# Ledger of designs, part 96: designed miniproteins, single chains, continued (3)

Each design is a single chain, and the fold is of that chain. pLDDT is the mean over its residues in the fold that is shown.

## One batch from the design tools (miniprotein)

Design m11189
Fold by ESMFold2-Fast:
Structure m11189 (fold): chain A 75 residues (1-75)
Amino acid sequence: MFVVEAESEEQKQLNEKLLEAAAEGNLKLVEDLIAAGADVNAADAEGRTPLDLAEAAGHEEIVALLKSHGADTSA
């Protein structure tokens, strides 16, 4: 697979890991992924964002962290 933007594949992996970390309640991993450049508004196959997953799971600290980094539930 040829990609002109090498960081796009890393971005995809960061976004997928961020979605998983938000669903699992792993605050430290969410912080590390955001610091690494993960898109806080990335969506999964069902259209769920990290904020949606964290809210559904009741991870209030992750919800607050995502909102502080520009996460938007109304997108």
Scores: mean pLDDT 75

Design m11190
Fold by ESMFold2-Fast:
Structure m11190 (fold): chain A 65 residues (1-65)
Amino acid sequence: ALKVGQVVVATRNYVGTTADELSFSSGEILTVTEVVDDDWVLATSLTTGETGLVPANYLEPGDAL
């Protein structure tokens, strides 16, 4: 499971449908800032500096990279 402060890598492209959702590309590195539920986290992109809701299942742990 993802946790706050974890560095993660996007495994798929995602296009946010609302202002609260983050758009990102496969391979983008993010930091989890909040675990909202089992399906969604708040994450900050290390590429853009933007924070938003992302589907948790699009992310893999990247703290070993």
Scores: mean pLDDT 78

Design m11191
Fold by ESMFold2-Fast:
Structure m11191 (fold): chain A 75 residues (1-75)
Amino acid sequence: SALLRRTSKAELGRRIRLARDARGLSQRDLAERAGLSVGTLSAWERGDPRARMPSRATLRAIAEALGVSVAALLA
């Protein structure tokens, strides 16, 4: 999507981490709620350049687990 192309992996990872920290969630808590492995979530939050960008469906799952919109993660 256009939003995914405009947001860098480092920016996305930082926003996920900030939203998760604001909720008081561990990486494990967010990963379980979003249906992800902890390793995958950790790689994105670190901005690992080798990690693939999450799919639209995965971004939606993360946003729903955090109680935010997908646009908030990509804005």
Scores: mean pLDDT 80

Design m11192
Fold by ESMFold2-Fast:
Order: C-alpha cells, then structure tokens, then sequence
Structure m11192 (fold): chain A 76 residues (1-76)
C-alpha cells in the first residue's frame, strides 16, 4: 500500500500541476515546474524555496499555500 507520506507528496504535486496550468504568469509557472522537479527527487528544501518565491509573487494563491504546507510537513 502507498505510504501516507507518498499520498501527501502526490497531493502536493497535483496541487502544483493544477496551479501551473491555471497561472498566466510565466515566472510563476517556471517556479511551479522547478518545485515539481524538486519534489520528484524528494528534495523538499529546494521545493520549499521555489514555492516560497512563487507565493511571494501570488500571495493569494490558496493552492500554492496548501502545497507549501504539505511539503513543509513532509520535511518534518
């Protein structure tokens, strides 16, 4: 069975994929893709860095904030 950690990682990746698809800002889309690449490698520190930069550009983006919360939980 898939571990709860893997489920949280999948949810974060799905949230970022949706956010990337609906973002019209090319810089934010680039940051989402970099965060997704880091998450695929389980490099949570790098993913958090890119997600924080994206959130600074789109502070009201709820999917992005939720993805950041999930990734920070995975690092613990």
Amino acid sequence: MIDEEDVKLALAMIALTVAAKYSKNPKVRELYNKALDALSKKDYDTAIKYLQEALSLEPDNRLLRRALEIVEELKK
Scores: mean pLDDT 78

Design m11193
Fold by ESMFold2-Fast:
Structure m11193 (fold): chain A 94 residues (1-94)
Amino acid sequence: SSLKEEAIKLLEEAAKLAEEHGLLGLAQYLRQVKKELEETSDLKEQLELVEEVITLLQTMAKTSKDPELVKRTKELAERLEKIKKELREKIKEE
C-alpha cells in the first residue's frame, strides 16, 4: 500500500524530529505507532493510527517555542492529513 508506506516514512520523519528536539518519549511513541501501522492490513486501523499521529503533531506544534520545529511539525501534519483523506476515500470504496 503506497499510502501506508508514505505514512510510515512520515512517522519516522516525525520521530526523528521529536528526538532531535529532546522529545524522547514522543519519539518512542511515534515509532511504536509506526510498528503498529507496518503490522496492520486494516484500512480503518490505519486511519485511526494516522489520526492519532496528526493529534500528537498538532500538540507538539502548540507546545514548542522553536519556530523551526513548529514549521516542520505543521508540514508533517499537513502531509498526514492528505493521507488521512485518501484512506477515508478507500474505506468508502470497500
Scores: mean pLDDT 86

Design m11194
Fold by ESMFold2-Fast:
Structure m11194 (fold): chain A 58 residues (1-58)
Amino acid sequence: GKLREAFSLFDKDGNGYISAAELNHVMRSLGLTNIEEVIREADIDGDGQVNFEEFVTM
């Protein structure tokens, strides 16, 4: 779907993870202004990396 296509565009390393900084840029591009809580909820492990499954559940 479109979410997977968007994820792959920002997963520049192809490792299946987006950094918090890259995710912030994606969320801003989608018109979201408050992304701190969204990133915190998606980053369940607290490692500053978000995988596709976490991204889809945001």
Scores: mean pLDDT 66

Design m11195
Fold by ESMFold2-Fast:
Formats: structure tokens, sequence, C-alpha cells
Structure m11195 (fold): chain A 157 residues (1-157)
């Protein structure tokens, strides 16, 4: 990933680094991941699907707001929020959560990553296949493939 940024303007390399650092911080935030998992499961088990959607939408709006003003600090925080939600998706798959909840979280994550409609459906299908198999590498490899495709097309964020 860092070698693919070598041809970009120094400011874009700084923003992309700050985002990746934040994403790695969010992936290691086991407390935030578990709190969000327990909250989403508790809303879903109550049949409060509208409150699950509203919660994911507020998280999307916050990521978008941070990305509209791309500073290293905002890009790190956007990366952290996306890293936490990615950790949540991974944990829901490991817990064998309901497929509809896994789909909702996978779709919200794809949208926050700025994936197109077809790329979002490919990512959701990989997350559901990972849920069925119990193999989280299936959606991890699909996300790497989609991000590598976008880099090759010059569509970075």
Amino acid sequence: LLDLLADYPPKLQELARAFLEGFEEGLKDEEAINEMVEKLLSLYEKGDFEAVEEYLEKLREEVERLMENPTPENMREAGRLIGVLYGVLKELIRRKADPELVEMVARALAEMLGLGEDETEEFVAAALKALESGDVSIFEDKLRELLARRVAEGRIL
C-alpha cells in the first residue's frame, strides 16, 4: 500500500497515512468494538431495526463530515471509526450473528469506504459467505481486491 502512494502529491500521502494509522488504531480498539457489537445485537434482538439503521447512518454522517474537511486529524479519526466498524463486522461473523445484521453492517462499511453499488454488493456477498463458512479471510481478501481495483483506476477516496 505505501509503495502505491509514492506517485501521489505529498499532501495526499500524509492524509492517506493518517487514515491508515487511524484504521489500525480502530482495529485494535477492542473496547469500542465490543461496545458497538453489544449495542447492535441488543437493538437487533429487540426487533428495533430502525434504531440499528439510524445508528449506522449517524456513524456514516460523522465519517462523511470528517472526510469533507480532509486534515490529518480528521482522516485519522475517519480511519479509526471505519476500523472499529470493520472490527465489529469481523466479530459479528465470528459470533455467527444474524445474516441481516451482518448485511446491514457490511453495507454501511462499504458506503463509508465509498464503494460503488456493484462493489458494495460484491463486499456484502463476501461478508455473508464469511458468516456461512466462519472464515473471515473471505471478506478481508474481497476488501483488498476492491481497494486494489480502485487504486488501479485512480479512484482513491
Scores: mean pLDDT 92

Design m11196
Fold by ESMFold2-Fast:
Structure m11196 (fold): chain A 67 residues (1-67)
Amino acid sequence: SSEAHQELLRLIGEILRLIGEIEDLERKLKEAEKKGDKETAEELKKKIEELKKELEEKLKELKELEV
């Protein structure tokens, strides 16, 4: 159905957004670590872990939609 298709597209969009955000934060983390900015590195690690948990949840939802 078109409804199921819209739900799939929304979920894929959320997954792609999360992957992009994680990649951006991981790049920033590497830069902060190179500069010895421990405070920024700790904040970035926390944000990355939070987003990874959200991504894991969305990936589980996606698997439920697989035929």
Scores: mean pLDDT 84

Design m11197
Fold by ESMFold2-Fast:
Structure m11197 (fold): chain A 62 residues (1-62)
Amino acid sequence: MKKLFRALEDFEAKTPEDLSFKKGELLEVPAEDLSNPEWLRATSLETGETGWVPADSIEPVE
């Protein structure tokens, strides 16, 4: 099952594997990936793009 997250701040990708997002953007993260404390693989609900995001820049919503 996927969990819904919201961006706390703007993030600019530093590598091609990273996902850029804007504050308030909604992201989905697979529940099994939530064990990583630093980086999560997320999918943007706005663009459908998938990439790595810093875990401290997003928060779970519902």
Scores: mean pLDDT 75

Design m11198
Fold by ESMFold2-Fast:
Structure m11198 (fold): chain A 63 residues (1-63)
Amino acid sequence: AVGDVATATQDYTASHANELSFSKGEQLTITAVLDDDWWLATSLSTGSTGLVPANYLEVVSAG
């Protein structure tokens, strides 16, 4: 959901300028859910925002 933190389960390399690259184990805040396959997220380590493939992420929620 929007505002949730997700952990990357795999490394991902951006294929387009609007996508975000990340490493396995990196934590990202979900800022928007565009569809079932693509989310807009902000990296907690870099502060960069971009499109991420939802299937590479596992949502970690404390509430």
Scores: mean pLDDT 78

Design m11199
Fold by ESMFold2-Fast:
Structure m11199 (fold): chain A 62 residues (1-62)
Amino acid sequence: SLTEEGEALLRQGKYEEAKKKFEEALRKDPNNKRALAVLGMTLDNMGKYEEASEYFKKAKEL
């Protein structure tokens, strides 16, 4: 899946590529809790703390 591909990229430190995979996963399924959580984690690793917080919140509210 796109989420699994993104997680593999995230483990390699390829944050921009991982972000694109998670964004594509969310375009296909906006309520994908896993994709929201790992996109948040990716943004946090990129120093985008406010954006990361928004995705973590959305994942918890689903």
Scores: mean pLDDT 87

Design m11200
Fold by ESMFold2-Fast:
Structure m11200 (fold): chain A 63 residues (1-63)
Amino acid sequence: SSLEELFKRLDTDGDGTVSVKVTRLVLQGLGKNPTDEQLKKYDKDGDGKLDFDEFVAMMKELS
């Protein structure tokens, strides 16, 4: 539930995606240091944006 609320706050354009860059900054704010390789595993489309399912998977595995 909290991840859904966080995603909605980060999705400033309302397009149903958040940037990998912004998600990295959130993880760094939690004291984590994810690599570019780890982040790319969740960016299935390779466009630098995460849908909700990709975001939740990344946050659960890397936070």
Scores: mean pLDDT 77

Design m11201
Fold by ESMFold2-Fast:
Structure m11201 (fold): chain A 121 residues (1-121)
Amino acid sequence: GGADVNAKDKWGRTPLHDAARRGDLEEVKALLAQGADVNARDIFGFTPLHLAAQAGHLEIVELLLEHGADVNARTAPSSNPYVSGMTPLHLASLAGHEEIVKLLLEHGADPNAKDALGNTP
């Protein structure tokens, strides 16, 4: 990790976004212990929880939720409507990650949340 755990790249991504997307559980633990913002949003409104849920990293999803990740965070409006207004539950459902879908619902994910196309998870 860099000297600033919350430093953002040109797309607004923090080290926690990259660790969550890659499935690096030990780096996620280290970044959270160093005060990484669990709810940091990139320029598309993606949080680390969105990326872990999409990638199928169950233990990282659980760890992020335990650290106060917003289970109902929505991606920002974009020129691609297929990723606009998406919650972590939408991304896990689209990717077929059934155990992550179950975990998100247990943590209060809204099964009736609509994306920019009007689709629920």
Scores: mean pLDDT 84

Design m11202
Fold by ESMFold2-Fast:
Structure m11202 (fold): chain A 122 residues (1-122)
Amino acid sequence: SLNEELLEALRSPDYEASLERVRELLAAGADVNYRDEERDGDTPLHLAAQRPDPEAAREMVELLLEAGADVNAQDTFYGATPLHLAALRGDEEVVKLLVEAGADLDAKDKLGLTPRDLIEAK
């Protein structure tokens, strides 16, 4: 499905090809808020926020937010938001993008940790 292809593109290590593919899939009608319930309930925005390449993470987060991604979506396994994942990575630019888009700094995961707690632990 387009939704499964969107998640695969976001997981791909080829940043330039992945970014173009994400754009194509969103234009074709892929659900920007599709939840991979078989893999912790990650949304596209969760996958973008946790990319190890900071440049790829920022560009993909911006693209998904422009497409209407739910900034406060919680995964099924950890109860984590994309902001929890960005905070854990220490990606200050992705944290800033998510906060400016309305991310809840005080959303609690299943361990009772907030993105604020994770940012302050650095």
Scores: mean pLDDT 83

Design m11203
Fold by ESMFold2-Fast:
Structure m11203 (fold): chain A 56 residues (1-56)
Amino acid sequence: SEEVKELQEKLKELGFYSGKIDGVFDLELREAVLKFQEANGLEPDGIPDKETLEAL
């Protein structure tokens, strides 16, 4: 999806994601979200919730 592509691009620019910008929410992207959340003091659940998206 387009939203997933935007998430992949932002996390890749920040160095958390190294996979393809394909719009698929896979395990690698979930792990990237989780690591980003840990780095920013957010709940590390691997789900791109409102707080996670606002921090990006």
Scores: mean pLDDT 81

Design m11204
Fold by ESMFold2-Fast:
Structure m11204 (fold): chain A 147 residues (1-147)
Amino acid sequence: GPVFTPLHVAAMTGDLERVRELLAAGEDVNARTPEEFAVELLGELLTGLTPLHLAAMYGHLEIVRLLLEAGADVNATTTTSGRLGGATPLHLAAYYGHLEIVRLLLEAGADVNATDSEGRTPLDLAEEYGHEEIVELLREAGAVRRP
């Protein structure tokens, strides 16, 4: 079942050497946090977070790179019963303003037009939170505005 793993902790805290050790030891790169471990975002509790979600959220660029090289699902979605169900690592990087992580996720094949359970795209979040350089990058990558 879903477990909060040492890899989640290392990805969240920015411990690059520990991420490398844990991946070499065969830790599941796509492990999901359990319902008991929730991250509050936009008044919702996010569950089902992968190490990639956490690294993208906390701005750990080199950990994002290492996780993607290890086969992390770039389009993994959060599992909530509310507003932020279906959020990808790209949604979280765009929300928190992590420009170089947005770039790296797009290069790794992130769906630029992925929608959360409210129909919001990474572009919608970047625009709402005033991340102008991320807005420009997402548009260059093929992000479509809703009419």
Scores: mean pLDDT 84

Design m11206
Fold by ESMFold2-Fast:
Structure m11206 (fold): chain A 64 residues (1-64)
Amino acid sequence: MNLVQLKQAFKAFDKDGNGTITTQQLRTMLGLASDDEINEFDADGDGTLDYPEFLAMMVRKSKE
């Protein structure tokens, strides 16, 4: 995936347009990331990921 595709994916997953995706939404919509993987990027445990956190997660997975 390139940055344009990742940005488009984030917009599609950000159903509320608030600039964040909930960990529950990621789990449900992507069906790929385990809770442990998502929790690494949600260090504060607020249950949301912003765009930079989402990019970091997706880039990490694409290199595996």
Scores: mean pLDDT 67

Design m11207
Fold by ESMFold2-Fast:
Structure m11207 (fold): chain A 145 residues (1-145)
Amino acid sequence: DPSAELEKQIRELLERGYDVNAKDYYGRTLLHLAAEAGLLETVKELIERGADVNAKDIYGRTPLHYAAENGHLEVVKLLIEAGADVNAKDIYGRTPLHYAAENGHLEVVKLLLEAGADVNAKDIYGKTPLDIAKEKGNEELAKLL
């Protein structure tokens, strides 16, 4: 199980005094990896240890981008409660809402909107989350945007 192995590796690094905000070759922190994998308890521990919830990797992506892209609802909620910027733009001008809409994560879209996500944000191609939802044929999700 890749998620169980990642959880174990993060725990072992933290027990050895690894810097919670250290970045890998791609500019990713442990919080990026835990958020992408949906490791709720690990995300909580990293935040309690002073992880920067708004850290950007080399693509300009925050942990919230990855949690939203992968539909990890409880991780998205925890990151927002910890002060994540719901309107952070990556190098493509995309916000977490763009990725949640692209992948059809209805409950994540609802939560991001409740948290003040900008429905009118345009990526570098001029596309809004609504444009993406329509292109994907997700009529239910398009009605929320």
Scores: mean pLDDT 92

Design m11208
Fold by ESMFold2-Fast:
Structure m11208 (fold): chain A 62 residues (1-62)
Amino acid sequence: FEVGEIVEALYDIESDREDELSLKKGELVEVLEVLEDGFVRVKSLKTGKEGLVPESLLRKVG
């Protein structure tokens, strides 16, 4: 993934930590930061909330 890219949640994602973002399947998010541990920091286009999501649970929209 690249910073500024719009990506889609593949599944409903439940957050177990304060720094993680919960998403619904099909929700669109903007990539803010790609981290070394397989997480990305994203912003929900629906809610404007930011948090960490595993990159394996996201896909490119275009």
Scores: mean pLDDT 78

Design m11209
Fold by ESMFold2-Fast:
Structure m11209 (fold): chain A 99 residues (1-99)
Amino acid sequence: DELNKQLLVAAREGDVERVRELLAAGADVNAANESGATPLHLAALEGHVEVVRLLLETPGVDVNAANTSGKTALDAAKIGGHEEIIELLLATPGFDPNA
């Protein structure tokens, strides 16, 4: 799906307005690339705080999604060293740090 591919790119690049437009156009907030990485994984890895906030506010987001290596968005934020994103994920309703 072209919309889902564009969402993954926009999340990785930190383009908040493009992420917003693509979600409004019907892109899947839980879209996964070939490695199972979602927009939330990519934004968390790259330290894009505002994209992470937008994705966490989107209905149906799977905050506990694991990629093909079993890594979550929390793991991605830790790899990137992004403390604010770690705090955002830990404060999110439904987040399981042991899942």
Scores: mean pLDDT 86

Design m11210
Fold by ESMFold2-Fast:
Structure m11210 (fold): chain A 110 residues (1-110)
Amino acid sequence: LLKAAALGDLEKVEELLKKGADVNAKDEYGLTPLHLAAAAGHLEIVELLLKAGADVNAKDIYGFTPLHLAALAGHDEIVDLLEKAGADLDAKDDYGRTPRDLRNLPVLVR
């Protein structure tokens, strides 16, 4: 499920969920399928995972929620979808940053 969500394989995600795959499965970094789909910009997979009962506020090992990763990646439609699904807009990562803080960071300033 994690790999299919990261790669944007909508049919495989749907098949695995129908077969009882854990929608909230975590990898070694605490990333869920929702984290990976949100970070990668796969809107339809994010919608499918939320309908399947994905934890919208799941935190990885650094305290990042799917909303943090969507905001950092600039996926505005996914940010809006996660907010409507009940994502905590004030959730702080281990560095004290909210999703809004990450959305406003200039990622390319060197």
Scores: mean pLDDT 75

Design m11211
Fold by ESMFold2-Fast:
Structure m11211 (fold): chain A 120 residues (1-120)
Amino acid sequence: DISKEIYELIKEGKLEEALELLKKGIKEGKVDVNYQDEDGNTLLHLAVKAAGESEDPSLYLEIIELLLKNGADVNAQDKATGMTPLQIAELTDGKHKQEIIDLLLSYGADPQAKDNQGNT
């Protein structure tokens, strides 16, 4: 499963390989841009969290934008917490937090979405 391979590459920080495989999978119609792990974390959740924790988020931002351009659900919720990618981005203290937030909002992220605790 190419989507699972992309997930593992992002998780391992092999971002150039992840981006190339994502581009190829999109072109060939073989990637599920809404791929979820067992906890309901999408490729987008993973990329946003990793971007927010990174000293250089440039390749993560390219992956995020490519996912969003190709129909990734910007408002997907994980199973454990009900968090959206936007809520994950808002929990980061990184230098690029606002850039990640702005990118997600430009693709229709809902700033009023509530997690499983009903947090506003």
Scores: mean pLDDT 83

Design m11212
Fold by ESMFold2-Fast:
Structure m11212 (fold): chain A 88 residues (1-88)
Amino acid sequence: LEEAAKKGDPQAYLELGKKYIERGEFDKAIEYFEKAIKLDPNNPEAYLNLATVYLLKGDYEKAIEYAKKAQELGDPRAPLVLSIAEKM
């Protein structure tokens, strides 16, 4: 993962972000998902993961923003995340 990230692999950044979520290090997870988006701005998984982190942080406005972007890019899980964020 670290070697792949050094080579600019967006999938490696997604996996690192997920590991930081597992550790409860949400700000670090956001950094890695933003790096993944910078390398691949059309990847819906990165936006869905950002929406999930913002939900966990209680930032429902940001969660809605990123869940909408993931939905626009075709992530089938995004409508559920969006519905949860809008209800909060």
Scores: mean pLDDT 81

Design m11213
Fold by ESMFold2-Fast:
Structure m11213 (fold): chain A 80 residues (1-80)
Amino acid sequence: GPYTIEVYDEEGNLLGKATNEDIQLAALEALGIVEKALKEGKKVTVKVYDSNGNLLGEKKVETLEEAKEFLSEVVLKILK
């Protein structure tokens, strides 16, 4: 950490950003941003970065379940 998770709409507009030293807390905050966007009828791209700006994962998601699965996989890879 710190880890940064960015959430974008289909046009590439940044909807929100979660930054935390703890990847689990960053993921929880990012899920809140994703849930709000999906409830508003948006489709989103989620990008996860480490403290050096390296992209750890990226996924286009249309459901909250897809976002949860993606972020859980990224969290598990970091905690190994």
Scores: mean pLDDT 88

Design m11214
Fold by ESMFold2-Fast:
Structure m11214 (fold): chain A 80 residues (1-80)
Amino acid sequence: GPNHPLVAASLNNLALLLQSQGRLDEAEKLYKQALEIDQKALGPEHPLVAASLNNLALLLQSQGRLAEAEELRQQAAAIR
């Protein structure tokens, strides 16, 4: 279904491709959708959620959104 972790993985892969092309707004939307799917499917403390948070943080850092990126990195670091 649309909330399956395999859908989130596909969205993350597409977001990474869009990010490499400089399509940062489109990449952000897909990373956020992937994060939401993983949180709903696996729970907020799952290692795949930490990976998604780190991917989004790197994107935000590349846009100069340093405070938002740091907040996401701290959330990811709190996951065991």
Scores: mean pLDDT 85

Design m11215
Fold by ESMFold2-Fast:
Structure m11215 (fold): chain A 88 residues (1-88)
Amino acid sequence: MDLAALRERLAAGADVNAADELGYTPLHLAARAGDLEMVELLLANGADVNAAGIGGITPLHLAEARGHQEIVDLLLANGADPNARLVK
């Protein structure tokens, strides 16, 4: 999902927490991509920081797995469960 498409969906009143077939929300995809601006936009619009996809994968798990430390810090500042972290 790109930032422009996300902004269009949010402007149209789309559910910021709408999950795909794997249970991944826009916040999961932004965290995986390392898109800090998109993560900030989603959190500002009420994204569930602890949303769990298939297998219990959270946005924090994806940010940690990809080494996106700034996104990890932002998610934790917004109430992400630190006990959900992946051990590297």
Scores: mean pLDDT 75

Design m11217
Fold by ESMFold2-Fast:
Formats: C-alpha cells, sequence, structure tokens
Structure m11217 (fold): chain A 81 residues (1-81)
C-alpha cells in the first residue's frame, strides 16, 4: 500500500511527465525525495519501476517552458520541505 507521501510523489511525477520533463529528470527528483523521506532502496526501486511503466503510457501535453519550470520548481520545493 502506498503512503500519502508516495501518492503525492507519484502525482508530481505524473504531472512532470505530462508536461514533457525527461524521464531521467523525473526519476532523479523522485529518488532525491524518497531518500530524504527515508525510504528503503528496495522501495525506491519499486517506485522507479512504477514511474517507468507510467512514462510508457503518458502522452506529453505541450506546455510553455515557464509552466514546465513552475511545475519542476514546485516539485523541488516539495522535496526540500
Amino acid sequence: ELSEEEIRMDMLAGLLLVAGEPLETVLALVREGAEKLGMSEETIERFEAAIRRAAATVAPEPVPARVRQSILDSARRFLES
């Protein structure tokens, strides 16, 4: 079962993928957040696998670069808090 923090990270990862962020950037942010939250390496690996599967089915919606940057900055602020 996913924690509230895991669900929130999954939602942010989904938003970044839809906004057209590179998968490797999304995975790096998710790993950073998961490590900060004290998640085990095993849990991080499972979460990354789920995001990679989601990325295979997501069709990016074209958004202005400033909007993509705003989403990315929001994700980073979440990881920093």
Scores: mean pLDDT 69

Design m11218
Fold by ESMFold2-Fast:
Structure m11218 (fold): chain A 114 residues (1-114)
Amino acid sequence: SSGADVNAANENGLTPLHLAAIRGDVEKVEALLAAGADVNAKDKNGLTPLHLAALYAALAEDPEKMLRVVEVLLRNGADVNAKDIYGLTPLDLARLSGHEETVELLLRNGADPN
């Protein structure tokens, strides 16, 4: 019954949803979104949870869980074309990570390839 502030950011502007996305924790991502987490929250660098899921996709211990996190974020209204402070989109970060399935998933969901 005690609602923790699901959108409370740490010193770097990372919310619980950002941290769950980095970890590939699908169940925690779903629970945080159900509790009203801001799917498009930006950290100090303008990174959304979707940026972080895309960046860490190929570096994750379980890349399939990271792909599921990307799908859950997109289903819950994540901005597929959000730009960080350098103008990088989740698609740009997915390409940097080298995870082909995440690149394809983002393109299927309206990511601008340019």
Scores: mean pLDDT 85

Design m11219
Fold by ESMFold2-Fast:
Structure m11219 (fold): chain A 86 residues (1-86)
Amino acid sequence: SFLDELLARLNEPTDLVLSDRDLPGMTPLHIAALTGNEALLRALLAAGADVNARVPVTGLTPLDLARMAGNEAAVALLLAAGADPA
């Protein structure tokens, strides 16, 4: 199961050190929204990326990160793709 594999990776002693440096569960769509990379956002959304994916620790969505960074184009693209504005 992918859940068992994900849980095992999050609970690995070596992986815990890496997870502390890289936020686990942050998808490429989160990174594209945070950086305002419109081309990457368009490509990921066209590929069927989950627009409402949440970072497990913070609960932040790609839309939350785009708003926090002030990336208006990213906000518009995510909303057009069906991101929940609330």
Scores: mean pLDDT 69

Design m11220
Fold by ESMFold2-Fast:
Structure m11220 (fold): chain A 140 residues (1-140)
Amino acid sequence: MELTPLEKKLLEAARNGDADLVRELIAQGADVNAYDPRDPFTITPLFLAARNGHAEVVRILLEAGMDVNQVHPKSGKKLIEGENFYGYTPLHLAALNGHAEVVRILLEAGADPNAKDIYGRTPLDIAKELGNEELVEILS
């Protein structure tokens, strides 16, 4: 399904942490679950907000009905395992980038802390590999 100009603005607002603009775009009917299936990285607003540590945007998107346990999919392009697709959930991306507040929000929203990427790593495994003691405590 093709992204509308409204949904493209939503991706940019989520990437930048513009919570007020995210709320406005959702109120205008932006589909929070829309993605470009031709994009081999298939990024949703929730993945962008979680990766970049935008806690308020994460809350807004989850309240709007985004799947907290969404997996970073292969879309429209053949990517071989180990190149650029790791089976990441939003929780994996938040842990990988050290965003403790986003990790807490995702867990409160029902994120699966036992979800494994293609290497068999949980978000806790990532936190341990990075030596992030705060995330190890939150995810333990």
Scores: mean pLDDT 77

